# Designs tried in a protein design run: designed miniproteins, single chains, continued (3). Part 27

Each design is a single chain, and the fold is of that chain. pLDDT is the mean over its residues in the fold that is shown.

## One batch from the design tools (miniprotein)

Design m8920
Fold by ESMFold2-Fast:
Formats: sequence, C-alpha cells, structure tokens
Structure m8920 (fold): chain A 97 residues (1-97)
Amino acid sequence: SEETRERISALIAIQTGLEAVKDAVRNKAPQEEILKLLERTRETLLKNASLLPPDLVEQLLALLDEAERAVRENDYETALAHLDEAIALLDAEIAEL
C-alpha cells in the first residue's frame, strides 16, 4: 500500500540519519558536526512520528537524547552504543513490514 511505502521510506530516512551520525563519530568529526547530524535525525524522526508506532518513537527519541549527552561529554563509545541500539530497533521494525 501507499501507507506501507511511506512508512518504509520514513524508516530508511531515519536509519540513514543514524548511520551518518555513527560514521561522523567513528571518523572523529568535530563535536558541532556530530550534534548537527543528531538534530537533523531527530527532526526527521519527529516529522515522520505519525507513521511509526508511538513506543518506537519514544524509544528512538530517548536513545538520541542519550547519544547527544554522550557526545557533549566526549564519551564517543557510549554514543556509538546508543546509536547501535537505535539502528537495531529500526532494523527490527523494517523486518516486520
């Protein structure tokens, strides 16, 4: 259905954003760049929130908030762990479609 296509597109857009954040962290990009990518990913998630299960949206927002905190504290290992958890949740959701 068109609704299913829109949902898949939304999930892929959020996943793409998370992978971009993860790549920036791994490549030791400036903190400002990592935070901008996190904010862009949060905006993508919020824009598409109505297409997704509410519990998934709440979990992803919490993980993005914890990743942002870790980045601001220069704890990049903790940031990567939260990003990996968020990506795993999205992969699980896509697999059920």
Scores: mean pLDDT 90

Design m8921
Fold by ESMFold2-Fast:
Structure m8921 (fold): chain A 64 residues (1-64)
Amino acid sequence: MQAQTAQQAIDTMENFAKKGRETGKKEEMLRAAEVAREVLELNVKDQNAHKKAQELYEKAREIV
């Protein structure tokens, strides 16, 4: 269950990050950060996914 949920959160995070980059909208970046925080909360053991989530979270925080 957690593995499936984490994968869905990662996919959603990447989709929002892509939209944020394409549109340049702050709201999309903040949404990606919120999803990234959810991925971190799930304690994802995939280091690549965890790193991406952390980077998005930090970048969105810089923007806000």
Scores: mean pLDDT 67

Design m8922
Fold by ESMFold2-Fast:
Structure m8922 (fold): chain A 100 residues (1-100)
Amino acid sequence: LTPEQVAEIARSLAEAAERLAKEARDMGAPKSVVDHLEQAAELLRKAAENPDKAREYLTQARDHLGQAAEEAEKAGFTRIANGARQLQRAVDDLIAAIDA
């Protein structure tokens, strides 16, 4: 996986996280859920801008997506929780591809 490919995938994931954060906000999800999704999006943007150091940013984004999923599920926002878990899996896949 090239740095350019890492940057492209991370940018796509950042855009997905940004869209999910907006959807969560529009649905009236708890502020903590929205904040975790926005923080994950920012970290994914940093991974795209710094693909040589992406692993650190991706790991932090993964943790925020996990927290967003747990809190969204607890609050009854199942769609948002599922979206956050899908993004978390995609981040894990990118980390695994960097390690290969």
Scores: mean pLDDT 91

Design m8923
Fold by ESMFold2-Fast:
Structure m8923 (fold): chain A 114 residues (1-114)
Amino acid sequence: VEELIKKGKELRDKGIEYRKQGNYELAVKYLQQAVKEYEEAIKKDPDNVEALLNLGRALSNLGSTYTEQGKIDLGIQYSQKAVEYARKAEETGEEDAIVQLSLLRGVLSSTKNA
């Protein structure tokens, strides 16, 4: 599980780097790979708060990337999914999950009102 989370973080960071370069195709590809690694981690350990929070972060970055491409509806869908995974992490009683959920709710509200 720890190796899946580590690999997911590395893939997410590459996705964010490509997004900053304006290479949205590669950004989406790497962020989707990060999501898959975190989903596999959650499949093995459903109560892993770190995996749930990092999945939420990767989904939020996908949402932002789609929004920057002009794919607003996809951006909203992925931002909503990010909030759901942050809520699942909050159910385990982690304070960091509560903070992350509040931040992701803000992103979702901003995207819908843009």
Scores: mean pLDDT 76

Design m8924
Fold by ESMFold2-Fast:
Structure m8924 (fold): chain A 86 residues (1-86)
Amino acid sequence: SLKERQEELLEKIEEARRELEARLAPVREAVDRILEAAVTALHHAVLAVVARKEGDEEAAARHRALTEQYNAEANRLEAELRAALA
């Protein structure tokens, strides 16, 4: 019947969607990790500026070091993703 054929098509569409999601999940997870590192670096960059304006040179130096660390991590993760996709 037409109803049975529609149900079979919907099941095949859902299976294809799940297969695509499974194939894209590692790429999405890698992008999320890169974004998390980049956002954390930006957070510390802002805190370094705030600390410098408040005259806290020690805190400013710590936040600059963390900015460099997390930027390096984001760059490393991006390089790993690019290599995996090559």
Scores: mean pLDDT 86

Design m8925
Fold by ESMFold2-Fast:
Structure m8925 (fold): chain A 56 residues (1-56)
Amino acid sequence: SRYLEEFERLRATAPSRGARAAAGMAVRDYRKDPSAFSEEQLEAALAQIRALAAAG
């Protein structure tokens, strides 16, 4: 999944602890049950994590 790959990338590379932690939780939750998430929810989560990364 492109979302899982991007969350894993952000977990490894995001400049802020908060962004890395949020990405790590997204990876954990998605791996536990990928079917629990809509594409809209995944896009929203990705946007939020990217905003945290941009904010520092």
Scores: mean pLDDT 82

Design m8926
Fold by ESMFold2-Fast:
Structure m8926 (fold): chain A 95 residues (1-95)
Amino acid sequence: MDALEGAKEALEGGVLAAKESENPTLGVAGAIAGIGGEFAAEKLGDELGGGDGAYGGGEAAREAGKESGNEEAYELGERGRELGLRGRERGRREA
């Protein structure tokens, strides 16, 4: 639960840093996108049953990657978005 807020804040911080930088370091942005997408999808899917936070995190990372021209960050954001959608489907099955 607290880890969800931490993951969201880390992802938002990474997105902001990527937007402020013309050339964000892939290691930081990619790690944040990967952690935000995969970890949030698994943990939010299990705890919230919808994965909405993981979807939003993936969208944010994808936007940062697109805006900065960082193709790997964009791909990690897309993966996070897809994992968030899987969390949503899990929530629907529980509903």
Scores: mean pLDDT 53

Design m8927
Fold by ESMFold2-Fast:
Structure m8927 (fold): chain A 92 residues (1-92)
Amino acid sequence: MKEEVEKLVYETLLKVYEEEKEGKITEEESVERAKELMLEVGKLLKMEALIEAIEKGVTEEVDPEKLKELQEALKKAKEKFAAKIEAEKAAE
């Protein structure tokens, strides 16, 4: 499940990055589009409410240990994507 989401995010964000490299969009525009796309994917997977609950620290839906695991997973997904973009830029 996480791998499918990660792949979809990477593929789509990679296209945005390529458009920025070609000068079709600015760096600021590519970042903004990436944010919008991540929110769209979250909504599509019905993760929006869960992400919001995690951010607010609502314990009724998720126990503290699960909350920590979900926060860590979100952080790792963001870092992994950032690392991939940096690697692509370094390879150019």
Scores: mean pLDDT 58

Design m8928
Fold by ESMFold2-Fast:
Structure m8928 (fold): chain A 85 residues (1-85)
Amino acid sequence: DKEKKELANKAWKELHKMVKEGVKKEELVKKAKEYAEKGIIGAEEFGALYVLTKDEELGKLAIEELLKKAKSEEQKEIIEKYFLK
């Protein structure tokens, strides 16, 4: 859906700018959660935020979004093994 992709791109640009401007991690996490609750962002954006910030809560949120997309218990176990260890 073009509309959903556009919203995700705008949300990512805002979150990335917040990271570059040194916004407090708590504020960044709150904003990212708000976008995720609205279905605007997911695992990809949380994963990218985790790589940029090393914030463990953002990393856990990325894994949670990946688990929501897993269709089987086997897929969940693979995700947990490689991302949660």
Scores: mean pLDDT 76

Design m8929
Fold by ESMFold2-Fast:
Parts: sequence; structure tokens; C-alpha cells
Structure m8929 (fold): chain A 83 residues (1-83)
Amino acid sequence: MSLDELVEEGIDYLIKELSKVDPETAKKLEKIKKEAKSVEEMIEQIANYGHSLSKESQDKFLQSAAKASARLGKKLEERLAAE
């Protein structure tokens, strides 16, 4: 599995967590994921969109990102522990 595949999986976790608390932002991130030509562009566009959000939506975004990051981290730890 490439690093790019791991990053894309992390973004999928973020979209899933956002869909529970901010469906509009989740839908926007899904569009960015589909339209981005590279993982780098995808990350840049997600960050730029995050900066454009209201304070309330930014809080939901950060909480969802923290949950997604924790999930990705656990998966990485499980992979390292399996060898």
C-alpha cells in the first residue's frame, strides 16, 4: 500500500465523520476528492475550504479531523504491530 492510498483512506474517514455532524461540508470534500488530480492538490483544497468555513463549522471540521486522524493512527499502529 502506498502513502497516497493511506492518505486517501484518512480523507474517507474525515468525510464519514463530517457526514454525521456537517453533511454539507462532507459533500464538498467528496467533490474535492473526485476533482483533485493528486493527493497533494486534494489536501490543499480541503485545507483552503476549511479556512473558508464559519467558526461553528470549523469546530465541527476540527473535531471530525481529530476522530479521522485517531482512526487512521490506530490502523497504522495495528499494521506495525502485525509484523
Scores: mean pLDDT 78

Design m8930
Fold by ESMFold2-Fast:
Structure m8930 (fold): chain A 56 residues (1-56)
Amino acid sequence: MEEEKKKAAEIALEAGKRAGGARGADGGSTMLVITGEASPEAASYGGKEANKELGF
């Protein structure tokens, strides 16, 4: 899972640069990066679980 977590982190950064980063990092962008990386369904569970699974 170590390598999987690292790959997930890169996806989160890429998603943030495309959607979150372009809008602004007032806090909402960061949430979108972490939540979006986990997927729409995982985000519904609170996004917190996704962060912990990724190792944030």
Scores: mean pLDDT 50

Design m8931
Fold by ESMFold2-Fast:
Structure m8931 (fold): chain A 63 residues (1-63)
Amino acid sequence: MKVTLEDTVTVPAEKAEEVAQQLIDAARQLAARNNATLVSIEVKIEVSGDKATVTVTAVLELK
């Protein structure tokens, strides 16, 4: 069974990379905690002026 985890946050553009890394780490931690197989991680950063929308999508495979 596959489960998609998606987290989206809007931050100042200069913080986008830091926040993206934090969300990736959180997804990895969640997979490890649930003994799930991490199938994929995708990161999207969309910059609009001085802000960035960071979306991290993780696909986990549960038994």
Scores: mean pLDDT 82

Design m8932
Fold by ESMFold2-Fast:
Structure m8932 (fold): chain A 104 residues (1-104)
Amino acid sequence: MEELERLLEEFVRAVEAKDVEEALRLAEEIGRLAARYSGDEDLGREVEEALKEVARRSASWSPEEARRVARAVGLFGLGEVYRLAGDYEKAEEYFKKAQELFKE
């Protein structure tokens, strides 16, 4: 799970830098680890698809907006992974962080 947090930061950096190809590759890696840690391949696929959509759409956003949305979506995905793994306290922390980013 620590690996997921590191990959999310790399994904956010790639999205902010407008490196769509790198962001798409990181989305695939995050999805695979999400499936592995949660034990749910459907969740892994949903996380991958959500991050890929963010990467593609971010090309037309400001760098600040791209970073904010990428982080919010990624944190929500991590929250779901922790929830399925039974770590409800961490899941709630990540959901709250994601929600705060969507408000700003």
Scores: mean pLDDT 84

Design m8933
Fold by ESMFold2-Fast:
Structure m8933 (fold): chain A 100 residues (1-100)
Amino acid sequence: SFQEQIDSLEKRIEEAKKKGDEKGLARAYFELGDVYLNLGQYEKAVQYYEKALEIFEKLGMPKEELARVYYNLGVAYRALGQYEKADEAIKKARELMKEL
């Protein structure tokens, strides 16, 4: 099931890149980050969340979507023992949620 989800998301990523669908690309990266987070593959989760975040910030995506990425990034950083980065990410998520 997880491998099928990864394969599907990787195909979505390639298609989004081919079409120049930046929003679709960022959402696929975020979803792939969530899959890796659920698998306990925290380093990969961080990589995909960072890729999603870069695009979401560039596009000025809704604060709710940015807050979700920052929160999950903080969870992944904490699982990796990167406590300072985790605290910074969670703080950013909370700041974004206060602006709603």
Scores: mean pLDDT 88

Design m8934
Fold by ESMFold2-Fast:
Structure m8934 (fold): chain A 65 residues (1-65)
Amino acid sequence: SLTDQLLQAIEEGKTEEAKELFEKYLASLPTEVQKKAALHDFLRYAEEQGREELAEYLRKKLEEL
């Protein structure tokens, strides 16, 4: 699934691929509430995996919503 691919990209440190996959996932969500929830969930996961650049990217996305 798209979510499985995104999680694997984060685990492997494929930051640019993770950003692209996340944008596709985010675009598939119908409401702002669901988009914010996804951003919080993936931000937490990126931080747990030590992905600083991806975590910063996701924090900026949260500020835009």
Scores: mean pLDDT 86

Design m8935
Fold by ESMFold2-Fast:
Structure m8935 (fold): chain A 75 residues (1-75)
Amino acid sequence: IEEKFKEAQEEMDKLVKEGKGTKEDVRRKLVELLALYLRTRGSEEEIERLLREAEQSAPSVRELVREAVELARRL
């Protein structure tokens, strides 16, 4: 899961360089996509596991995962 977030972040950085979105727009889309995934297919146990793995990651990844989980719970 962490590896997929790193890959997605790298791909999003490339999109920003191509002028197809700002870094903030890309991050927001990633949060929305993760939230939809968790809302439709994620269990509470999977959400807890994802949060625990994110705690060991860079602060940016941890923050992104927390925002996605909050959004998923509000959807």
Scores: mean pLDDT 66

Design m8936
Fold by ESMFold2-Fast:
Structure m8936 (fold): chain A 120 residues (1-120)
Amino acid sequence: SRGREIQEKVRALLERALADRPELRRLFEEELEKLRAMSEEERQQLRLTVVSNLIKALQSGNEEEIRRQFALLLALALLEAPKTPLAVGFLLEQVSDILEKHGYTELAALARELSRILFE
C-alpha cells in the first residue's frame, strides 16, 4: 500500500539522517516512545501545536527546546505521514522555511527532504 511505502521511505531517510546526529537521534527516540504511548486523538492535537511550539523555541533562542520540538516533528512524521502524507508534507515544508530563515540550514534540509518524499 502507499502508506507502507511512505513509512518505509520515511524510516530509511531518518535512519540515514540521524546516523551522524546522536543527540537528535536520542531526542527522536524519546519523543517517538512518548507518541506511541498516546492516543490517536492526543497525537492529532500535538500535530496542530508542534509548529507554534517550534516557532516559540526559535524566537526565544532555546537551542535544546528547538532540537526537542524538531525531534517531535520527525517522530510525528514517521507515525502520521502514512495516514495523512499531504498534511504532514505541507507541515514539513512550513517548518523547513522557518528553520532556514533562523539559520538552522541542516535541520531545514532534513525537513525539506522528508516533505519531498510525502509529495511523491
Scores: mean pLDDT 85

Design m8937
Fold by ESMFold2-Fast:
Structure m8937 (fold): chain A 96 residues (1-96)
Amino acid sequence: MKAIAYTSGAISSLEEAKKKAEAGDAKGAIDSLDVAIKSLEEALRLAPPEAQPYIRKAIEYAQEGKKAAEAGDFKQAIESATKGIEYAEKALEAIR
């Protein structure tokens, strides 16, 4: 239950990060990615074993997106956030 809430919250934050990166807002993208990473780390602590690999991949992509945004690579930040969303959605399916 709590793992679902944290993972869903992370997806919303990753979508916000993607929108901020599309607008060229590096600070907004980084802040949203930080929120997503924190939510995914909480989800990972609470998730069943079958969901954990997907949450770890979502964290990895969110961290890559943050590094890309810090470097001003908005294209890479958008691609990484998109993959983070994909893996977070796979985690939700595994939690159900």
Scores: mean pLDDT 89

Design m8938
Fold by ESMFold2-Fast:
Order: C-alpha cells, then structure tokens, then sequence
Structure m8938 (fold): chain A 53 residues (1-53)
C-alpha cells in the first residue's frame, strides 16, 4: 500500500498526489508528507501537506 502511495506522489494529477499525501499521513509517514509540503510543484498539494504536519 505505501509503495503504491509513493507512486501516486509522482502522478501528473495534483488531486491524486493530494490524496496520496493524506493517506500517507494516516499511515504515519510524516517524512513523505513533509517532503510533499516542501517540494511538490502544486501550491494546492503543498498547502494540503502543510496542514497535516
């Protein structure tokens, strides 16, 4: 499951990436959530990730 969510973080669709960030947060992968908050090209995805950490 986590491996598939990591693949979804590379999706061209920002909504797919945002959903993956939320699911990774629920699984305790705060390292990946923080990385998305800093590095995702979409301001929307970065804001979603920042609100989870």
Amino acid sequence: EIERLEEQLSSPNRFVRALAVVQLHKLGREDLVKEAAENDPSPFVREVAKNLV
Scores: mean pLDDT 80

Design m8939
Fold by ESMFold2-Fast:
Structure m8939 (fold): chain A 82 residues (1-82)
Amino acid sequence: ATIMVPSGAGEAVVVFAEAPTAEQVLELSKVKGVTVLGFSSNKVFISTTDDTDKELLAKKAKELGAEKIEGRNGVKTEEVEV
């Protein structure tokens, strides 16, 4: 399966089927270059850097039950196989 991740630095939203737990949010924040900006309902808002481990972000998001990741504010995304 594939999941879209930001190609570089910028903002993104990790979308879950239901509201994520605090533990799920913390696991996303452990990915190098990922900062959690906030969350609301089933969405976790993150910031990435050019140094973000895109494969690890994709795998963590999928493992935690995320349905997708969407770029925000014109951030380009790329497919990562998980």
Scores: mean pLDDT 84

Design m8940
Fold by ESMFold2-Fast:
Structure m8940 (fold): chain A 84 residues (1-84)
Amino acid sequence: HMTEEEKKEREFISLLVEAIGTKLTLEGVPGSRDLVDEIREAIKKLPEEERKELYEAVQNATSFEEALEIADRLLKKIEELKKK
């Protein structure tokens, strides 16, 4: 059985992976497994408050285009985390 938090994180990751995959395809770069792993690692490394903020942003997205913006923000946060 999955917990409520586990379900929310799974949906969150799935949405971001899909949005990032689309963005990469539009830029001529196909999605990769390494990117999925980076997203999972970034989410796990985020402080609880930062994770909640990103999750709320995803839940408030009314369109896939807004999800693409959130994906772009997450990629920037991943870059920041690499320097911490």
Scores: mean pLDDT 62

Design m8941
Fold by ESMFold2-Fast:
Structure m8941 (fold): chain A 63 residues (1-63)
Amino acid sequence: MTEEEVFRDLAAAIAANREIERKRKEGKSITPEEFLELVEKYRKDVPPEAQKWAEEIREKIKK
């Protein structure tokens, strides 16, 4: 896996975590399989906000 793919996966995971928090506030539980499906969904179409967060993390690491 390339560094670029790693940060793309990180962005997808951030987006998935935010959707989990939203579902948790609605009183819904989430399974590990559902989480993986969300990560795969966002990996195909990464939200611009999540990409920006991943890039900020990347910049700090690359210091």
Scores: mean pLDDT 73

Design m8942
Fold by ESMFold2-Fast:
Structure m8942 (fold): chain A 120 residues (1-120)
Amino acid sequence: SLIDILKKILEVLREIAELLEQTRAEHPDMPKEERDRIDTLLDIVRQAIEMVERLLNLIEQGRVTKEEAKKMLESILDLLEGALGIARDLVERTGDPRYQKIAELLEEAIELVKKALEEV
């Protein structure tokens, strides 16, 4: 169901946020440019989480149309595609396997959002 897909998206996005927060906490001495990219990525992921949570609540309450749900999912997709670009840049710049894992999780989240769009 759409609700089950949204819950899976939320789980994956929360894992990404936790990995980003952990990376920032464990490396307080990281270069400013890397920190700024992680902070931007974390902000985008947190925004996507809030949008997915809002959409899930609206669907559960019967308070969203199919067209409104599609627009929200398209906005989430755009945000996550931007996030994936930043994660891939971090992989290329650092070679750190944690950024590779974050990129893979973002790719999984993107595919789940595309699947959610097909369910609406």
Scores: mean pLDDT 91

Design m8943
Fold by ESMFold2-Fast:
Structure m8943 (fold): chain A 63 residues (1-63)
Amino acid sequence: GRRVTIVAKEDQVGRSENELTLKKGEEVEAEVLKEYPSGLVAVRDLETGERRLLDARRVEIRY
């Protein structure tokens, strides 16, 4: 996948262990693995190596 910086537009809490929890303005270095029609994006967190889900409407993805 493509390496990106993810920036939270708002505070957000993951609904499961695999969903990303972020504070507004928090930045995560990640690799985009898959985009879903629902607006969810699967990413790999480059700090932890773990797969996470996020809502693309609540974050800015910088290439």
Scores: mean pLDDT 75

Design m8944
Fold by ESMFold2-Fast:
Structure m8944 (fold): chain A 86 residues (1-86)
Amino acid sequence: MLDEIADLVLELAGKRTLSPKEMTEILSKATGLSKKQAEAIVRMAMDGNREKRTLGRRGVRTALSLALTVSGLSPEELKKRIEEML
């Protein structure tokens, strides 16, 4: 499920990697979390490593996992919301 949702996020962006800003906007829209909460999730998914400029598939998957925990959404609900953004 999370791997499938990560693939949808990358398809939505038309890229193999996302900027932190792009991932923050996607998470905020898909989960209804504030931009501040989404930014915190993205930072955690990037392991706090200031040298990382983008999120690959693994980073996107980690951000989605954290977003599910913070928002209380099911993986199925998150998938549906991201599909609606395509």
Scores: mean pLDDT 79

Design m8945
Fold by ESMFold2-Fast:
Structure m8945 (fold): chain A 74 residues (1-74)
Amino acid sequence: SSLEEKMLKEIIEILRKIAETNDISKRRELYAEMAKKIGEFKQYLKTEKGLSDEEVQAILAEILDKAEEEVRKE
């Protein structure tokens, strides 16, 4: 879906910024931002899309795996 594509791109952006950052404090902020964004998307899938915990976990795992693979190719 377009929302899953948007989420994937946002996670890729954050992971890239983490990889580029040498400041420990800034890196921690970026990880916290990523965790918040993942949590909000998880809540959206559960409440707005009515997905089960199993379905939500599968979608999140796929997005995270794709994001990590994309950043690793750089």
Scores: mean pLDDT 84

Design m8946
Fold by ESMFold2-Fast:
Structure m8946 (fold): chain A 55 residues (1-55)
Amino acid sequence: EKKKIEEELKKREANKEFGIASINRVVKDQASAQAAIDVLEAMLERFKKELEEKA
């Protein structure tokens, strides 16, 4: 059932948001923020692709 996957995705999304917020607290320069976001985006894109293909 989709609702189980939906709940898991929601939890992961919340964890991702928290992670990004925490990193933003540490980064002071645009370059550092950009690098951190690029890495996180690459990871999230990969996770989203895996979940979409599985679904």
Scores: mean pLDDT 69

Design m8947
Fold by ESMFold2-Fast:
Structure m8947 (fold): chain A 69 residues (1-69)
Amino acid sequence: SEAEKEAIEARAKKVNEGLTKKNKEQYPDAVSEKSGEKNADIIKSPLTGKWLTISDFNEESVRALMEEL
């Protein structure tokens, strides 16, 4: 349902924000493999191991999580 999708997306964003803050401290010069953005809002995907922006990661994560529902 729509409510379930929104709940999953909200959880993914919250988790990704926490990981992004941690990554800023450990990898200040990291760059997203997809967009080339610097370490402002990037995260290492636990699914693929690639460095992605939160936006790119959330898009892929929401899709994967929705298939689990």
Scores: mean pLDDT 62

Design m8948
Fold by ESMFold2-Fast:
Structure m8948 (fold): chain A 103 residues (1-103)
Amino acid sequence: MEEVLEELRRLLEEQGPGNFDRVAALLEEVLGLPRDKVILLFGAVLAVAAKYIEELGFPEEVAELARRARELLSKFLTEEELEKLTRELEELLRQAREKLAAR
């Protein structure tokens, strides 16, 4: 698992969407989440999205990143676990937004 998280970290920081660093910094600062947890949550979202890349019309660069995240995580996590992590990220983003609005 740790080797997979390190590979995902490299992919997200080097090839991920430009908003990843901003969202990751927000979750780390506002909620105190460790970087490994943020990487896992984003990796899970990409892995879930990889099933729908043809339907969603992602640019090839994003589609390739999603396919790689799915390949890495599907060796260790079930579809149900990936979807659970995706829902966890949605809830954490909601909490971070509420904390920022309250400041």
Scores: mean pLDDT 73

Design m8949
Fold by ESMFold2-Fast:
Structure m8949 (fold): chain A 70 residues (1-70)
Amino acid sequence: SVEGVVVASGPGGALIRVPGASERFRPGDRVVVEAGGRRYEGVVSHVTPDLLFVSGIELPVGTRVRVSRA
């Protein structure tokens, strides 16, 4: 699992800043996002070197998360 921070969020998903995201995840990956003792499941829609767009998850901007492959 890797640490990240939510930098944008909406009904379609959350954009999470994760250093080295493109080396860890690929579009289509099923992921688990853990925040505040809760577990959320989503799918990676887009990946850049430092950003993950995860569909199916809504979390407030600034939320610290852990992301792992499901």
Scores: mean pLDDT 84

Design m8950
Fold by ESMFold2-Fast:
Structure m8950 (fold): chain A 94 residues (1-94)
Amino acid sequence: SAEQVKEAVEKALRDAGFEVESIDVYEEGDTYFIEVTLKRPLTPEEAARVARAIAEALKKMGFDSVEVRVVGNRIIVRAYKKKRPSLPEEVVDE
């Protein structure tokens, strides 16, 4: 789900030591678009590390393709996951 994608990206960024200002996730068909705003611009080395961490996190969730771009303090992610038949969803909030 979009919420699980958001949490995975937030965790990858926090584990890498970056402060997140906002994360927006948009789902369109079988593609997820994620826009992250950080509190500061990344260096090229930090950008490469963050892009790798996000791609690995999303691929572990079963995404078939993950593209990550870093522009200043913004990270733009496009993740594709082929739709599969699912078991009935259980709503568990607690």
Scores: mean pLDDT 76

Design m8951
Fold by ESMFold2-Fast:
Structure m8951 (fold): chain A 99 residues (1-99)
Amino acid sequence: SVKQEALARLDAARETLRDYLSKAEEMKKYDPEIGEKMIEVARSGLRLVDALKAEAEKGDEQTARFYAREADRLVQGTQATIDKLMKEAKERYEKKKKE
């Protein structure tokens, strides 16, 4: 059903954000400052997706599709923020390589 497809999209969004959290925890070993920022971004995203999924589960097919689209936007925004932080980490690493 349309509702089951929307709920599957929300589950996929949660899995993507959990992957970002794992990558953030790994980054913390190499750059604790950037890693901590990435962890907070990923955790914030997970909390928001969990709230969106709860509302989608209570609603009809149209409501579920709406919250699935909001989750897709959230994942895109989270990815953009993580990409920016990864770029910052790379620039810091390159500066440290210059004697």
Scores: mean pLDDT 87

Design m8952
Fold by ESMFold2-Fast:
Structure m8952 (fold): chain A 72 residues (1-72)
Amino acid sequence: SMNEENIKRARELVEEAKRLAAQGTEENIKQAIEKIKEAAKAASQADVSNEELSELIGELLRAIGAVIDAEL
């Protein structure tokens, strides 16, 4: 379903963002931020359970943390 596709896409984008942020270059950090934005959009469009939504939010927050750490 489109809902399952949105959840899968959000998770894949978060994992891509974390990998890019870990590399620490300015270009990779910019790409990571774009992936986080796309992941947040996909998550917002998904009709998910409270548990699944909590997990997605946790993953997004971890990806944001990785970007902040990479910019320091």
Scores: mean pLDDT 78

Design m8953
Fold by ESMFold2-Fast:
Structure m8953 (fold): chain A 81 residues (1-81)
Amino acid sequence: SPKEEVLRGIERIFAEFARSLTPEQQKRLEAILEVARELAADPRVSPASLVNATIQLVREELRDVPQEELEELVERLRSLE
């Protein structure tokens, strides 16, 4: 389904992004991914809503990550349909 493809995209992007993060930041990224998986399982959540909710969590939970790296992550997430 389109939403399962979006979730796989989020998982791939997060796995790549985790390589540049500290262990503490990686744990927060893993927590965001778990929320994204729960949202993907909810039939009321659209693919676009899944992307937008994931971006919001990234912005709230990874504030200590350099802005340039966060902007790249957000842009990659927004490219998912």
Scores: mean pLDDT 87

